# Designed miniproteins, single chains, continued (5), part 91

Each design is a single chain, and the fold is of that chain. pLDDT is the mean over its residues in the fold that is shown.

## One batch from the design tools (miniprotein)

Design m19155
Fold by ESMFold2-Fast:
Structure m19155 (fold): chain A 69 residues (1-69)
Amino acid sequence: MIDEEEVKEALLLITLAIGKANGASPEDIAREVYRIAKELGLPKEVALELARSFDPEIAEQLEKLWEED
């Protein structure tokens, strides 16, 4: 069922968690999240909400990537 969207959201959260655990910069984490969100067809608003709940700096970098595209 619609659980496929929840799985896609979980993949973004896992990406955020791995990036933070590895000490990656907010910009590098945002680029990876952006790539995955675009490949999975997740809306900008959903990706930004997830990133903001995790780290507002990542959300700011992610918003910038969508505005430049």
Scores: mean pLDDT 80

Design m19156
Fold by ESMFold2-Fast:
Structure m19156 (fold): chain A 69 residues (1-69)
Amino acid sequence: SDEEIRKAKEKALKYLEKEDPEAAKKLKTLSLQQFRNLLEQVAKMPDPNTPYSSLTEEDLKRIKEALLK
């Protein structure tokens, strides 16, 4: 849902503001749809009952790497 994608984006943004401010700036420019597409590429959720807001540290690191390409 859009709510789950928004929560995932907020969680990623909080992480990146502390870890890499440049990646955080790039994340802020993404639309909700662009961020959803990024999640599909890097943070695979095999269990449909697992909300995107439950992103692991490994998922967050992959998001950072994708943003810095």
Scores: mean pLDDT 74

Design m19157
Fold by ESMFold2-Fast:
Structure m19157 (fold): chain A 56 residues (1-56)
Amino acid sequence: SSSDATNKAVDRVLNEGVSGEEAVEWLLKESKGSSGGRYLGQQTVLGAARAKQEEK
């Protein structure tokens, strides 16, 4: 599901040190057939990456 894929992408950003851009690319590949879910997932992943960047 797009929700599960989004959560996994966020975990990769927060716990595995993956960049927000790489996590978004992974999410887009996993979210085939869910155009609306892809947009919301991208925003969630980019938000998590932005928050982590601000914690530096």
Scores: mean pLDDT 70

Design m19158
Fold by ESMFold2-Fast:
Structure m19158 (fold): chain A 73 residues (1-73)
Amino acid sequence: SDREEAIERLEKLKEEVKALAEAGKISQELADEAIEALDYVKKKLEEGEWSAEEALQAVDQIRGILEAAVAAN
């Protein structure tokens, strides 16, 4: 389902965030903020308050912020 796909993409990005912080490519503070934001997206999706499309848009925005931070550092 679209919801399961959104959850899988979200969880994959959480693991990528952890790996980026461990590699020193982003700050731990940014990693913690990104993980909290992704957990919030997951909660809204699981509670049915957000659609899979809205969740994926939020995940893409978080990914863009992380990519910009990696490129700047």
Scores: mean pLDDT 87

Design m19159
Fold by ESMFold2-Fast:
Structure m19159 (fold): chain A 85 residues (1-85)
Amino acid sequence: STQQKKEQLKQQLKEMQKRLDKLEEEAAKVGASNDVHFQLVLARSLLEEAYDALEKGDIKKAQELFNKTQGIIDDVEKKINETKS
């Protein structure tokens, strides 16, 4: 159902927010590049847009924004791990 999809996506966005918060802390601690910090700001902005789209009932847009944010988070996590290695 539409309601079930909204609840699932809301939970996914909450988990993504926690992951992003952790990556922001890790990036600061390891002295990550300005590019990494820029990507984190972009991911935060897209995550906020995803929440807004979900609140407005635009599930398709919220999912697309979630997917874009996920890609940035995955890239940043890889770059931070490379810095730690």
Scores: mean pLDDT 86

Design m19160
Fold by ESMFold2-Fast:
Structure m19160 (fold): chain A 67 residues (1-67)
Amino acid sequence: GSVFDPYLLTLLRSPSLAAREAALERIAGIARSQPEEALAFLQSILPQVTDPQVRARIEALIAELRA
């Protein structure tokens, strides 16, 4: 099963900047301990995120995890 809270996608789709930042910080924290799980999660949700600013930050995290 996923180690990610399913609520994270809801937070990333939130109109609240604070909610989006909290979700991204949580994902970054998980990526530090479980980078492969974080990469899989980010790749799975990317098509479901429509906000271009949030998409850009997810793509940057994917690039960092692949480096």
Scores: mean pLDDT 79

Design m19161
Fold by ESMFold2-Fast:
Structure m19161 (fold): chain A 56 residues (1-56)
Amino acid sequence: SMSKVIEETLKAGKKELDKLEKKYIELGYSPKDAREMARSAQKRQELLQQRAEKEG
């Protein structure tokens, strides 16, 4: 089910994705490549974050 909590979480994730995309663009990647790299990086960061939160 789609709750406001899930919606807020997805919006936060998009903001992080945008930040990562901008970092890759600054490194000289094209917008498309930056987007794909940012998405992959975000997924890795999300998994690490989940593990850290489960620990603490």
Scores: mean pLDDT 72

Design m19162
Fold by ESMFold2-Fast:
Structure m19162 (fold): chain A 84 residues (1-84)
Amino acid sequence: SESEEFVKKAEEQVEEILRAIKEGKLEEAKKLLEEMAKEVADFVLEKSYEKINDPEELAKAKELAPKLIEETKKYGLEEILENA
């Protein structure tokens, strides 16, 4: 479904952001986070979880949002998500 595709895209984008952060590429991480915020932020930030009808995909989205928020806070990138 479209919601499954958005959750999978969010998972892939979160993994890319976390990888960039781990590699010390903070400017790349910021750019990836801004791109994610434009496309999938609502799913990641729990704004659109009600649009996910699959319980398994909903559970994945709920796990991704706290993980991304914690990692972005560690590196001072949380402002990008807050302004999304």
Scores: mean pLDDT 62

Design m19163
Fold by ESMFold2-Fast:
Structure m19163 (fold): chain A 91 residues (1-91)
Amino acid sequence: KELAERAIELARRLYQLAKEAGDELSAKEAETLYHELEEAARRGDLEGLVEAVRRAYRVAEELAKKTGSEEARRIAEELRRIAEELEREAR
């Protein structure tokens, strides 16, 4: 539950960072991803939640490489940890 809420917050922040950087493609992908995270969380779709978090991690990692943003890099690191924790809880 808290992991899903945190992932949504991180994806929304990633959207803002991409917009500020002028990366409209990453911004659109991050926007789609936080909506997918919200929907998966509402449905209790743990597998869908893990997939969306992994995709958000890739977007954050790519944005960090393009912009050199330490915040984007930290978001990627947190999303990676969230994905690993959710996978363990999926039992």
Scores: mean pLDDT 84

Design m19164
Fold by ESMFold2-Fast:
Structure m19164 (fold): chain A 58 residues (1-58)
Amino acid sequence: MDKIDELLKKSDDLYKRADDLRDGAKKSSPGMSETLLKQSDTFQSEGDKLRSEADSLK
């Protein structure tokens, strides 16, 4: 398995998790919404980092 493929797969998983958390935040209480949005931002940032690493290997 190519390292690039692994990084892209992990990035896609993180983006999906971030999207799920953002959707959950819209349906949650204000306190929980803030927590979920912070977690979503973290997963999106990690996904962006993995995408950048994959691009550097191409």
Scores: mean pLDDT 81

Design m19165
Fold by ESMFold2-Fast:
Structure m19165 (fold): chain A 70 residues (1-70)
Amino acid sequence: MKELEEKIKKLMEELKDILKETKLPTAHSVEEIVELLEELAKKYGNPKFLELAKLYKEGVEKAKEIEAKL
């Protein structure tokens, strides 16, 4: 989980200028963030947005697994 968060932060910093314009930090849920990132990847053709979306999806799946184990 911690390594996943660091990868997300690193990609967010690299894409900060575009993310600031898209108001990504104001998204309501992780699922909405993922959908937004996939749309941005299609619009700008930048694979880093897709990579970020995959990392968020992995984080949600791991969080759900931890909750099920508790």
Scores: mean pLDDT 66

Design m19166
Fold by ESMFold2-Fast:
Structure m19166 (fold): chain A 64 residues (1-64)
Amino acid sequence: MEVTKEEALKKAKEAQKLDEETGKILLKNIQGRGDVSGGSAIGALGNAKLVLDGLKAEQQKKLA
């Protein structure tokens, strides 16, 4: 999917709002790997989603 890299960047920016350092690392990883339209972009999206889910879990922990 052509949108995979765009979605990964969006998730990385959302992570940056929750944790600036983590978001910067994700953005750098996506941009550095991002010349490959297939597997690298899919991997970056998966990693960004995992990190964002972890940060959201931390927010839920503060609410609980």
Scores: mean pLDDT 68

Design m19167
Fold by ESMFold2-Fast:
Structure m19167 (fold): chain A 86 residues (1-86)
Amino acid sequence: SMIEEMLREVEREIEEVDRRIAEAKERVRRLREAGFEGPPLVDLERRIRQLEEARRELEKAREYLKKGDVEKAKEYYERAKRIVEE
């Protein structure tokens, strides 16, 4: 069904965002261990917060799809995609 296809797409996007968050957090850990201070670390931590917001929007999209509310799901999905594409 179309809802099942959309659900798979949202779940795939969640997995991708989770991977990017994990990679960014590992980068932060390495930079801190190397004694880096300032803008690169701050920018990376800001990006992590943005990706975590995108993940929350994707979770909302998934829940609305499970309830059959495709219109609300699409709204949250598009919000998440805008954050990810920045």
Scores: mean pLDDT 88

Design m19168
Fold by ESMFold2-Fast:
Structure m19168 (fold): chain A 105 residues (1-105)
Amino acid sequence: SDEEAIEKIVQDLVNILGKEEVERLRHELMFLFSIPKELFDKALAKAKERELTDEEIRQNIERIASAFVNQKAGKRILEASKIEDLEERRKAIVDAIRYGFDNPE
């Protein structure tokens, strides 16, 4: 269902970025993934952060990058996937997402 698909997207975002950063980027993420506010807020409230495998990190980052029309933003997100430190990787992805919204096509 659409609700299950949205819960999966929000859960994956929480796993990649952390719940606090997803809350800070709520407006941008709702726009990027075309998620209604009610469904986003409900999914975010249910989401619990978990550790990802290297393969899951790669797949989730590729999905986030592909959501951007701005190729520079997408490239920055893909480059962030090479950062092994969790907090540095999260910061790089957040900065890339913000860049994509500050520089729309």
Scores: mean pLDDT 82

Design m19169
Fold by ESMFold2-Fast:
Structure m19169 (fold): chain A 78 residues (1-78)
Amino acid sequence: APVTEATLTLPKDTTVREFVERIAAAFGLPVPDLPIEGTVREVLDRGEWKLIEDALGVRIEVLSETDDTITLKVTRLG
């Protein structure tokens, strides 16, 4: 069956590039060229999830957060 939803747990120090590559791999998508640099922690602090969501055609929901890790639900929108 096609994968339409994935749950990812990753360190907050994970780069945006690595995070995007993990989502793309989970859904069998090409890795987009994104104008976002830095880490998942920095994206959380800046609230820049929408740029990643729009580039990948997904919805990202924060399920849980610790000081060092984040658990995200990623849903493919089509």
Scores: mean pLDDT 77

Design m19170
Fold by ESMFold2-Fast:
Structure m19170 (fold): chain A 94 residues (1-94)
Amino acid sequence: SIDELKEEITKRLEEINKRAEEVKRLKDEGKYEEALKLAEQLLEEIEKFSQELKEIKKKYPELSEFIDNVLQGLELGKQQLEKLIEYLKEKLEK
């Protein structure tokens, strides 16, 4: 159902947010190599999820507003994550 699809999308967004918090925790603990690896994996997942959401939007136009809101949030998260990745790379160069 449409409601089940919205719940699935929301759950995946929550999983992404939890992993982003783990990246921040690892960074705060000085575990820069682990933080970088997780951040790069998370960036790839965000990019894949964004593409999946665009396909869902084509199949279910009634979800367009909901999906556009999620996509905007993911784009902001991607930009923040890209800045964090650059920071972590600089820290690892010593």
Scores: mean pLDDT 88

Design m19171
Fold by ESMFold2-Fast:
Structure m19171 (fold): chain A 81 residues (1-81)
Amino acid sequence: MKEINEVVAKLLYEAAKKAEEKGLKEFAEQLRKVAKGLEEGSSNIYEPLKEAYEIAEKSPEARKILEELDKKIQEEVEKIL
């Protein structure tokens, strides 16, 4: 369980950095909040994740980052089991 959360949090931080480099500061902030929640074992990851999806609906660039992130998370989860 801990290893999965660490891998997913790392992918979220990488996606947030990419978003920030593209000027998507609010989107990057929400991704960092999800990553921090996973590292802390917090159940409160859904609100920032929901906000990230709402931003992605308005921004094709944010949506592309989110789709790439979802794919990478799925690939890493599949490798673990």
Scores: mean pLDDT 79

Design m19172
Fold by ESMFold2-Fast:
Structure m19172 (fold): chain A 81 residues (1-81)
Amino acid sequence: SMEERQKIVEEVVKEVMELMDAGRIEEAVDLMIKKAEEHKLSEDEILAVMVRVADALVAAGREAEADEFLELFAKKYREHL
């Protein structure tokens, strides 16, 4: 269901944010890619995780980390295409 899929997105956001808060940005990106493959996330669901992580970082005054996360994700995700 959409509700179950939304819960998966929320859980991935939480796990990614825990790694970001630990300063483990490369591991955060690798986890997001792994979870996207594991749960067969759609492009819209991947975008939802990216937006929610970026929004959480911006809300915490961590705009530079949001930019670094998005750039690293885009680079690494292209390697899996």
Scores: mean pLDDT 86

Design m19173
Fold by ESMFold2-Fast:
Structure m19173 (fold): chain A 104 residues (1-104)
Amino acid sequence: MTWEEVVAAVRETGEIPRLPAAPGTAVFFGKSDDPLATKKAELISRFIAAAEAGNVDLAIKYLDEAIKAGVSKETLYSVIDYLKERGLITDEQYEKLKKYIDSK
């Protein structure tokens, strides 16, 4: 399944299919001795898929799970900044996601 097919499936069903790694996740989670690195990368990939699909509620779910898994607020800000800079999310989505991160 391609990344574009993953995002399309989320738009159509509201569910995350079996995921390849999201493009660019290696930028945040390259080589790491962190035993949670794979889990963190998967949660960020799920978050990116939901955000790109425009499913804000699902994006917030995976964002919350990523925070609970120990992903830093700095990393999460970098992810949403990247998505905004690439035009993959709207300014309204960016502000809502940022406010959610700030509240945690």
Scores: mean pLDDT 72

Design m19174
Fold by ESMFold2-Fast:
Structure m19174 (fold): chain A 87 residues (1-87)
Amino acid sequence: SVQDALDRLQSLLDEMEALVAEIRAETDPARARALTDQIDAIHREMLDLVKQMQAQGLTPTQQMTNIVFRAFALLVEAELHTRRLEA
């Protein structure tokens, strides 16, 4: 259902925010890379979930779009932090 998909997206976003909080405190490049790869995997799961909904003829809500946008911003933050540590 649309509600089940929304609840799953919210759960995935919460997991991403927890991982980004860890990355903000991380100083080891290898650990930051591993955390960023986890965030990337979660973001891909979110995109797949939205794609599956659309394939079933369900219309994603504005709230779902906002969650996916926030998730992308978190992924960008994680990637930039990790790349700074790797430099």
Scores: mean pLDDT 89

Design m19175
Fold by ESMFold2-Fast:
Structure m19175 (fold): chain A 62 residues (1-62)
Amino acid sequence: SHMEIERLKILLGFHQISLSTLQFLLEQAKKQGKKDMAAQMQKAIKDTQSFIDQLQQQIRQL
């Protein structure tokens, strides 16, 4: 339904903002030589990108 698509788009926007924040934090961790933090941020980025991909697929199927 239209309402379902709109809710998914809002959730998509939230995760896209989160992705940008995580990418910024990863860059900072790399610059500071914080290898464990960088690895943690890379995992969070991968998980967030997977959620974005799933939401985009759901929107395309509606």
Scores: mean pLDDT 88

Design m19176
Fold by ESMFold2-Fast:
Structure m19176 (fold): chain A 80 residues (1-80)
Amino acid sequence: ATSVANLRDLVAKLRASAEATAAQHPELKPELDRLVQRVEDALKAYETAVANGDTQAANDARSRLYEAATELGRKVEAAR
């Protein structure tokens, strides 16, 4: 499904940005790794909900994913 593919692409780009930031700022790596984990956990929950046809759980997981992605994006931006 396009929605799952789009979220996987978003998560992959966020991971790449976090890794690049951690390479330049090793002191931020533990916090960035934690935020990447939160994004990946939310993606996993979304994929599971979609596979089960649980629309409410999918919407909830997507919201959590965007919240974690926003926090991660702010941390990466602040390190520039």
Scores: mean pLDDT 84

Design m19177
Fold by ESMFold2-Fast:
Structure m19177 (fold): chain A 81 residues (1-81)
Amino acid sequence: DVAEKLKKAALGILAKKLDPSISNKTIAEYVGVTESSFTNAVNTAPSPEEIVDFLMEVFGLSREEIDKEVAELIRELKAKE
């Protein structure tokens, strides 16, 4: 599902921008993309605020829901390292 992959990509990029200590490899595995594709996506991605706006606009998520999902994702990704 393209929509599910886009949501995971946006959340993964947001997690990397908020906690850059998490490896690109770990987040790429979560998103279901190659490490190279994820690295390029992070380097070309807009600001965290623009990614949040995208998630709210396209997926109908509230700011509170996004903050919760990203915090949970960061915790999960760090536990894998």
Scores: mean pLDDT 84

Design m19178
Fold by ESMFold2-Fast:
Structure m19178 (fold): chain A 57 residues (1-57)
Amino acid sequence: MEAAREQARAVAAWGVQNREDIDRVRALIATAEKAYSEYREIVREQGAAALAEIAAA
């Protein structure tokens, strides 16, 4: 019982200490998703332009 209580407190303390890191990871995922979406749009536009140039040659 005592050991289980000590472990629960240690886990809670770890969560509090790493709250900033957890929030940072969430922000990083959101940023990566936005960047990937923008990159895919640019690649699609550039790919279409390159294919049109090749077809016109």
Scores: mean pLDDT 71

Design m19179
Fold by ESMFold2-Fast:
Structure m19179 (fold): chain A 72 residues (1-72)
Amino acid sequence: SAAAAQQAALERQKERARKLAEMELELSQDPAMRPAIDQFLAGLSQEQKDRLGAAYRQAVAEIRARRAAAAA
């Protein structure tokens, strides 16, 4: 159904945002991660990058919050 296809697309976008956020956080600790991030982004269309932006910012905030809680 159209609803199932839409749900699958949304889950794929969330997964891409999570992977990008994890790679960006790894880059802050290891600059060697930059080529992997660049390669990942090169595989995305501009529309996909724009849609990813909000989910990416949320994923980064959630990962940072979890790390801060674990360190406290």
Scores: mean pLDDT 73

Design m19180
Fold by ESMFold2-Fast:
Structure m19180 (fold): chain A 84 residues (1-84)
Amino acid sequence: VKFTKEEILELFKKADKDGDGTVDFPEFVQVLEELLGRKLTEEELVELKKKFNEADLDGSDGSLNFPEFLTLLKPYSADEILLD
């Protein structure tokens, strides 16, 4: 299944239940599972948690804004998630 950047933004906004423009790790996992059309494995969850913690560079603990969110999607966006 392939998604546009706008469709990914809509899923991000849906996961952002507080409307603050950021998502926590469980919300990020939920959006990624929707984009992939499947549940993540235990190994994928461990790897993503490490990348999630590394992507939070602005001192807001445990959350990602949309550009950081897109950065974590890059390994999954090559021909599977993102359209041209």
Scores: mean pLDDT 68

Design m19181
Fold by ESMFold2-Fast:
Formats: C-alpha cells, structure tokens, sequence
Structure m19181 (fold): chain A 73 residues (1-73)
C-alpha cells in the first residue's frame, strides 16, 4: 500500500499533466489510500507520516497527502 502510493505519486509526477490536474489526482489517490489503510487497521498518523517521508522530494505530493489526511481525519 505505502510503496504503491509512493510509486503512483512518482508516476503521476512523470505524467505530462497540468499542475492543477496532477494535484487533484494526487489528493484523490492519497485520500483513497489513507481511507483504505485505516479500514485495514493501520494508524492514520503513521500512514500519513510515512507518505510524507516517501514524497519529501515533491512539494505537490506532500501538500496532497496533508490535505487528504485532514479530510480522512
């Protein structure tokens, strides 16, 4: 799950999308992954922190994860 999200975020960043569409896609995917992770018994706090660390090189991905975490919390 976490590794899959990191790979997906990298793939989305590599896609020739506008920044707006990329951010929208990342936020939606992050929300889905955080929701599924919590449903599987994972800690939202741990999951969010791991995703932020995995995406530390992408400001857009970090922002998307933070917004998704706030939505899921």
Amino acid sequence: LLAEYAALAAEVNATELTEEKTYEAMTRVATLLLTKGVEQGMSLEELTQTLLEANSSSPLAKKAVEEAAAEVA
Scores: mean pLDDT 72

Design m19182
Fold by ESMFold2-Fast:
Structure m19182 (fold): chain A 77 residues (1-77)
Amino acid sequence: SPLLERFQQLAAETLELLGKASEVLPQSEFNRLAQQAEELLKKAAQAIRNNDTQEAQQILAQLEQFNAELRELIASA
């Protein structure tokens, strides 16, 4: 599934970015971002399992935006 492949790519990037964030961001900010990431990853996985293409696409777009913002935060730290 193209959606599953995109999810796997974005999830791998999220985990790599969270690893970098844990080294440079304050603990409280990191914990908040990690919780947001976990929620988005769970929602995306659930939408894909339910074969809800529209919901999956929307959540994956949110995850992509989350990764972009996290990357900017890391670069600014």
Scores: mean pLDDT 90

Design m19183
Fold by ESMFold2-Fast:
Structure m19183 (fold): chain A 92 residues (1-92)
Amino acid sequence: SSAALEDQKRLEEIKKRTKELSEKFNSNDDIEVAEKLFEEAKEAEKKGDLRTAASYYTAGVLLLIGGLIDARLNKDKKKEEEYKKKLREFLE
């Protein structure tokens, strides 16, 4: 119960931070938001908070995948390649 409550608080903080980052970048640019999420993930890793790091990495990856799908649907080859490159840089 205590652990579940802590996990819920962390998830809410991650959602709030993701929203704040999206709003800060006025996010029609998912790549900028994803890059900031990956920076936050690396800082969490440095602090030994692997759960928070995993959550930020997951959010960044999902955002890039969403942007890749959107670019494909809109036939935006430049954006498609930018999203593919960013996914490769972080996932290999």
Scores: mean pLDDT 75

Design m19184
Fold by ESMFold2-Fast:
Structure m19184 (fold): chain A 70 residues (1-70)
Amino acid sequence: MLENHYEHEVEDAEAEAERLAAEARAAGAKEVRVERSEDEENNTVTVTVVAVDEEGREARGTATLIQPKS
């Protein structure tokens, strides 16, 4: 059977991103966003959490996943 191993990795990265976003908001971040970028040429998906505090400091967590060809 085709196992969605790649999809599980994307789901894990997105779950981690949501967790980090929630923690950043709880810590008083002024702005928090989760960004997903797909690069079809390189078969990659990048998930980035960006948190900005009131002083304009940015904290970024990034995970880049390589999608298997199929």
Scores: mean pLDDT 69

Design m19185
Fold by ESMFold2-Fast:
Structure m19185 (fold): chain A 81 residues (1-81)
Amino acid sequence: MLSEEEVARARKLGDELLKEAESPNPDMEKIEKLMEEIVKTGNTNIAVATALRVIGIALEKNRPDLIEAVRKGMKKGLEKL
């Protein structure tokens, strides 16, 4: 099991990613990198929850590029796990 500090870090990364996804001009490279780092923490529950919330934001804003950034970040994180 991850330490409480690693769980807190995963949550902080998720919050940063969601804040970026909600911005008017989200940085796709930053979203991809944050998603990769969340996956690399090994906390699959936070990673999945964050990805689903970004998909919700993408659908509301009609921004399929957000979904693609999350997909790329998840793939890179899983390959490095």
Scores: mean pLDDT 82

Design m19186
Fold by ESMFold2-Fast:
Order: structure tokens, then sequence, then C-alpha cells
Structure m19186 (fold): chain A 69 residues (1-69)
């Protein structure tokens, strides 16, 4: 059942994304990759909105990490 496998993959993606978001030094390249994969599974109607929100989240994390340098 492709639908069940898709839901399982989405749950794993969300869990891995949340794990990275809670890390002290998150791998931003991996985070971006996972968010891009998650966005590809979104309905066409919300793909651009989700992509924009994901980019904003990554930029905030990048700014925080650079401020520590």
Amino acid sequence: DEEKKLLERLKKLVAEINKLLNAENPDLDKLRELLEEHNEYAPEEIKELMKEQNEESIKKIEAELKAKE
C-alpha cells in the first residue's frame, strides 16, 4: 500500500526534522534536504507556502549559529 508507506515516510521525516531542530549543532544541509523531501510530498496547492516557511525556519537557525561564531 503506497499510501501507508508514504505516511510512514512522512512520520520518519517529521521525527528526523524535529530531532535536528532540537540539536545543539544541527546539520543544516541535512535539515534542508529533509525539508525539501517533505515539501515534495505536499499537495500542489501548498507546496510554495511550505517551501517558504521551511526556508524561513532554516534562515533563523543559520543566523543563530553564525551569531555563536
Scores: mean pLDDT 76

Design m19187
Fold by ESMFold2-Fast:
Structure m19187 (fold): chain A 110 residues (1-110)
Amino acid sequence: SEQEIRQKVIFIQASATSVVIFVESLKLSGVEISEEERELLDELMRLVSEAEKAIREGDYEKALELVERVVATFGELVKALKPRLSPSDAAALDKTLANMKRLLEELKKL
């Protein structure tokens, strides 16, 4: 149905927005990131951009695959950053990752 398609698009957009907000938050907070972490961030932004393009083109299957890769790549970034973050910042990243995983599971059930 049109409503199911709209819900899928909204969840994908919410996931993409969460990734963008996280990247901007890292830059604004002055957190120093390694070369490897920069490569993971670049890959995240590329995947987000490709997912947005897939949505725009009506390719929801490709968008779902790309969002799954976004969640996986974000998880790797969290794992790399976590030892250098405060406990509160680490908890915030864990919560964001958990929310992204929940949204992805909801998308897969539509």
Scores: mean pLDDT 76

Design m19188
Fold by ESMFold2-Fast:
Structure m19188 (fold): chain A 87 residues (1-87)
Amino acid sequence: SKEEVKKEVKELFEEARRAIEAKDIEKFWEKMLEIAELLKKLGKDEEAQKVFELGLEAVELLEAGDYEGALKVLEEAEELALKAIEE
């Protein structure tokens, strides 16, 4: 169901957020890739690509030590992904 998919996506975003807090860039990127692949499997190819690009931006921010910037980009990616699932 859409509700179960939304729950799974929210859990992946929470794991990504925890990875940022732990300064684990590899784990963060792993979760972002899982989210993008899930959206692609749902036929949301454009939104999957946008999440992938936001994930790359967040990785660059994390490598620069901008954890607040990375969290903001992650929030934007989550809002986009959840909206895509509702449509």
Scores: mean pLDDT 88

Design m19189
Fold by ESMFold2-Fast:
Structure m19189 (fold): chain A 73 residues (1-73)
Amino acid sequence: MERFEEIRRLAEEPFKKVNEENQKYIKETQAEADKLDDPEKVRELTIKAIADSLIRIGDVLDEAIAEVNRRRA
């Protein structure tokens, strides 16, 4: 319980920042995609933006877990 709560607290601010950056990135990518008359390119750009956003969220979690492990080692 305590370890999970520490990870959550350490990730809280980075998560908020990454979520804000991800929302901006997705909106910018959608605006760029809307300029393209190619549904396949629009789909590809949208999938990439979502995948990149998920990777950044994962990176935040990994860093928070690593930091908690360092403090408890």
Scores: mean pLDDT 78

Design m19190
Fold by ESMFold2-Fast:
Structure m19190 (fold): chain A 61 residues (1-61)
Amino acid sequence: MSPLEQLEQEVEEAIASEPDPERAAALRAAMDRVRAGVRPDSSGEELLTATVAAVLEVNAA
C-alpha cells in the first residue's frame, strides 16, 4: 500500500471513530490539504512534507 493510501485509510478510520463532528470535519479538511499538496505517485518525503504542513495549518487555526 502506498504511503498516501495508508494515510487516507488511517484518516478515514479516525473520522469514522470521531464522535465530535467539528473534529471530524477538521480531520477531513487536513486530508484534503494533504491531497492538494501531493500526487498519487508522490514519494513518502513529499507526503510527509504535505502532512506536516496540513497539521501545522489545522493547529494554527
Scores: mean pLDDT 68

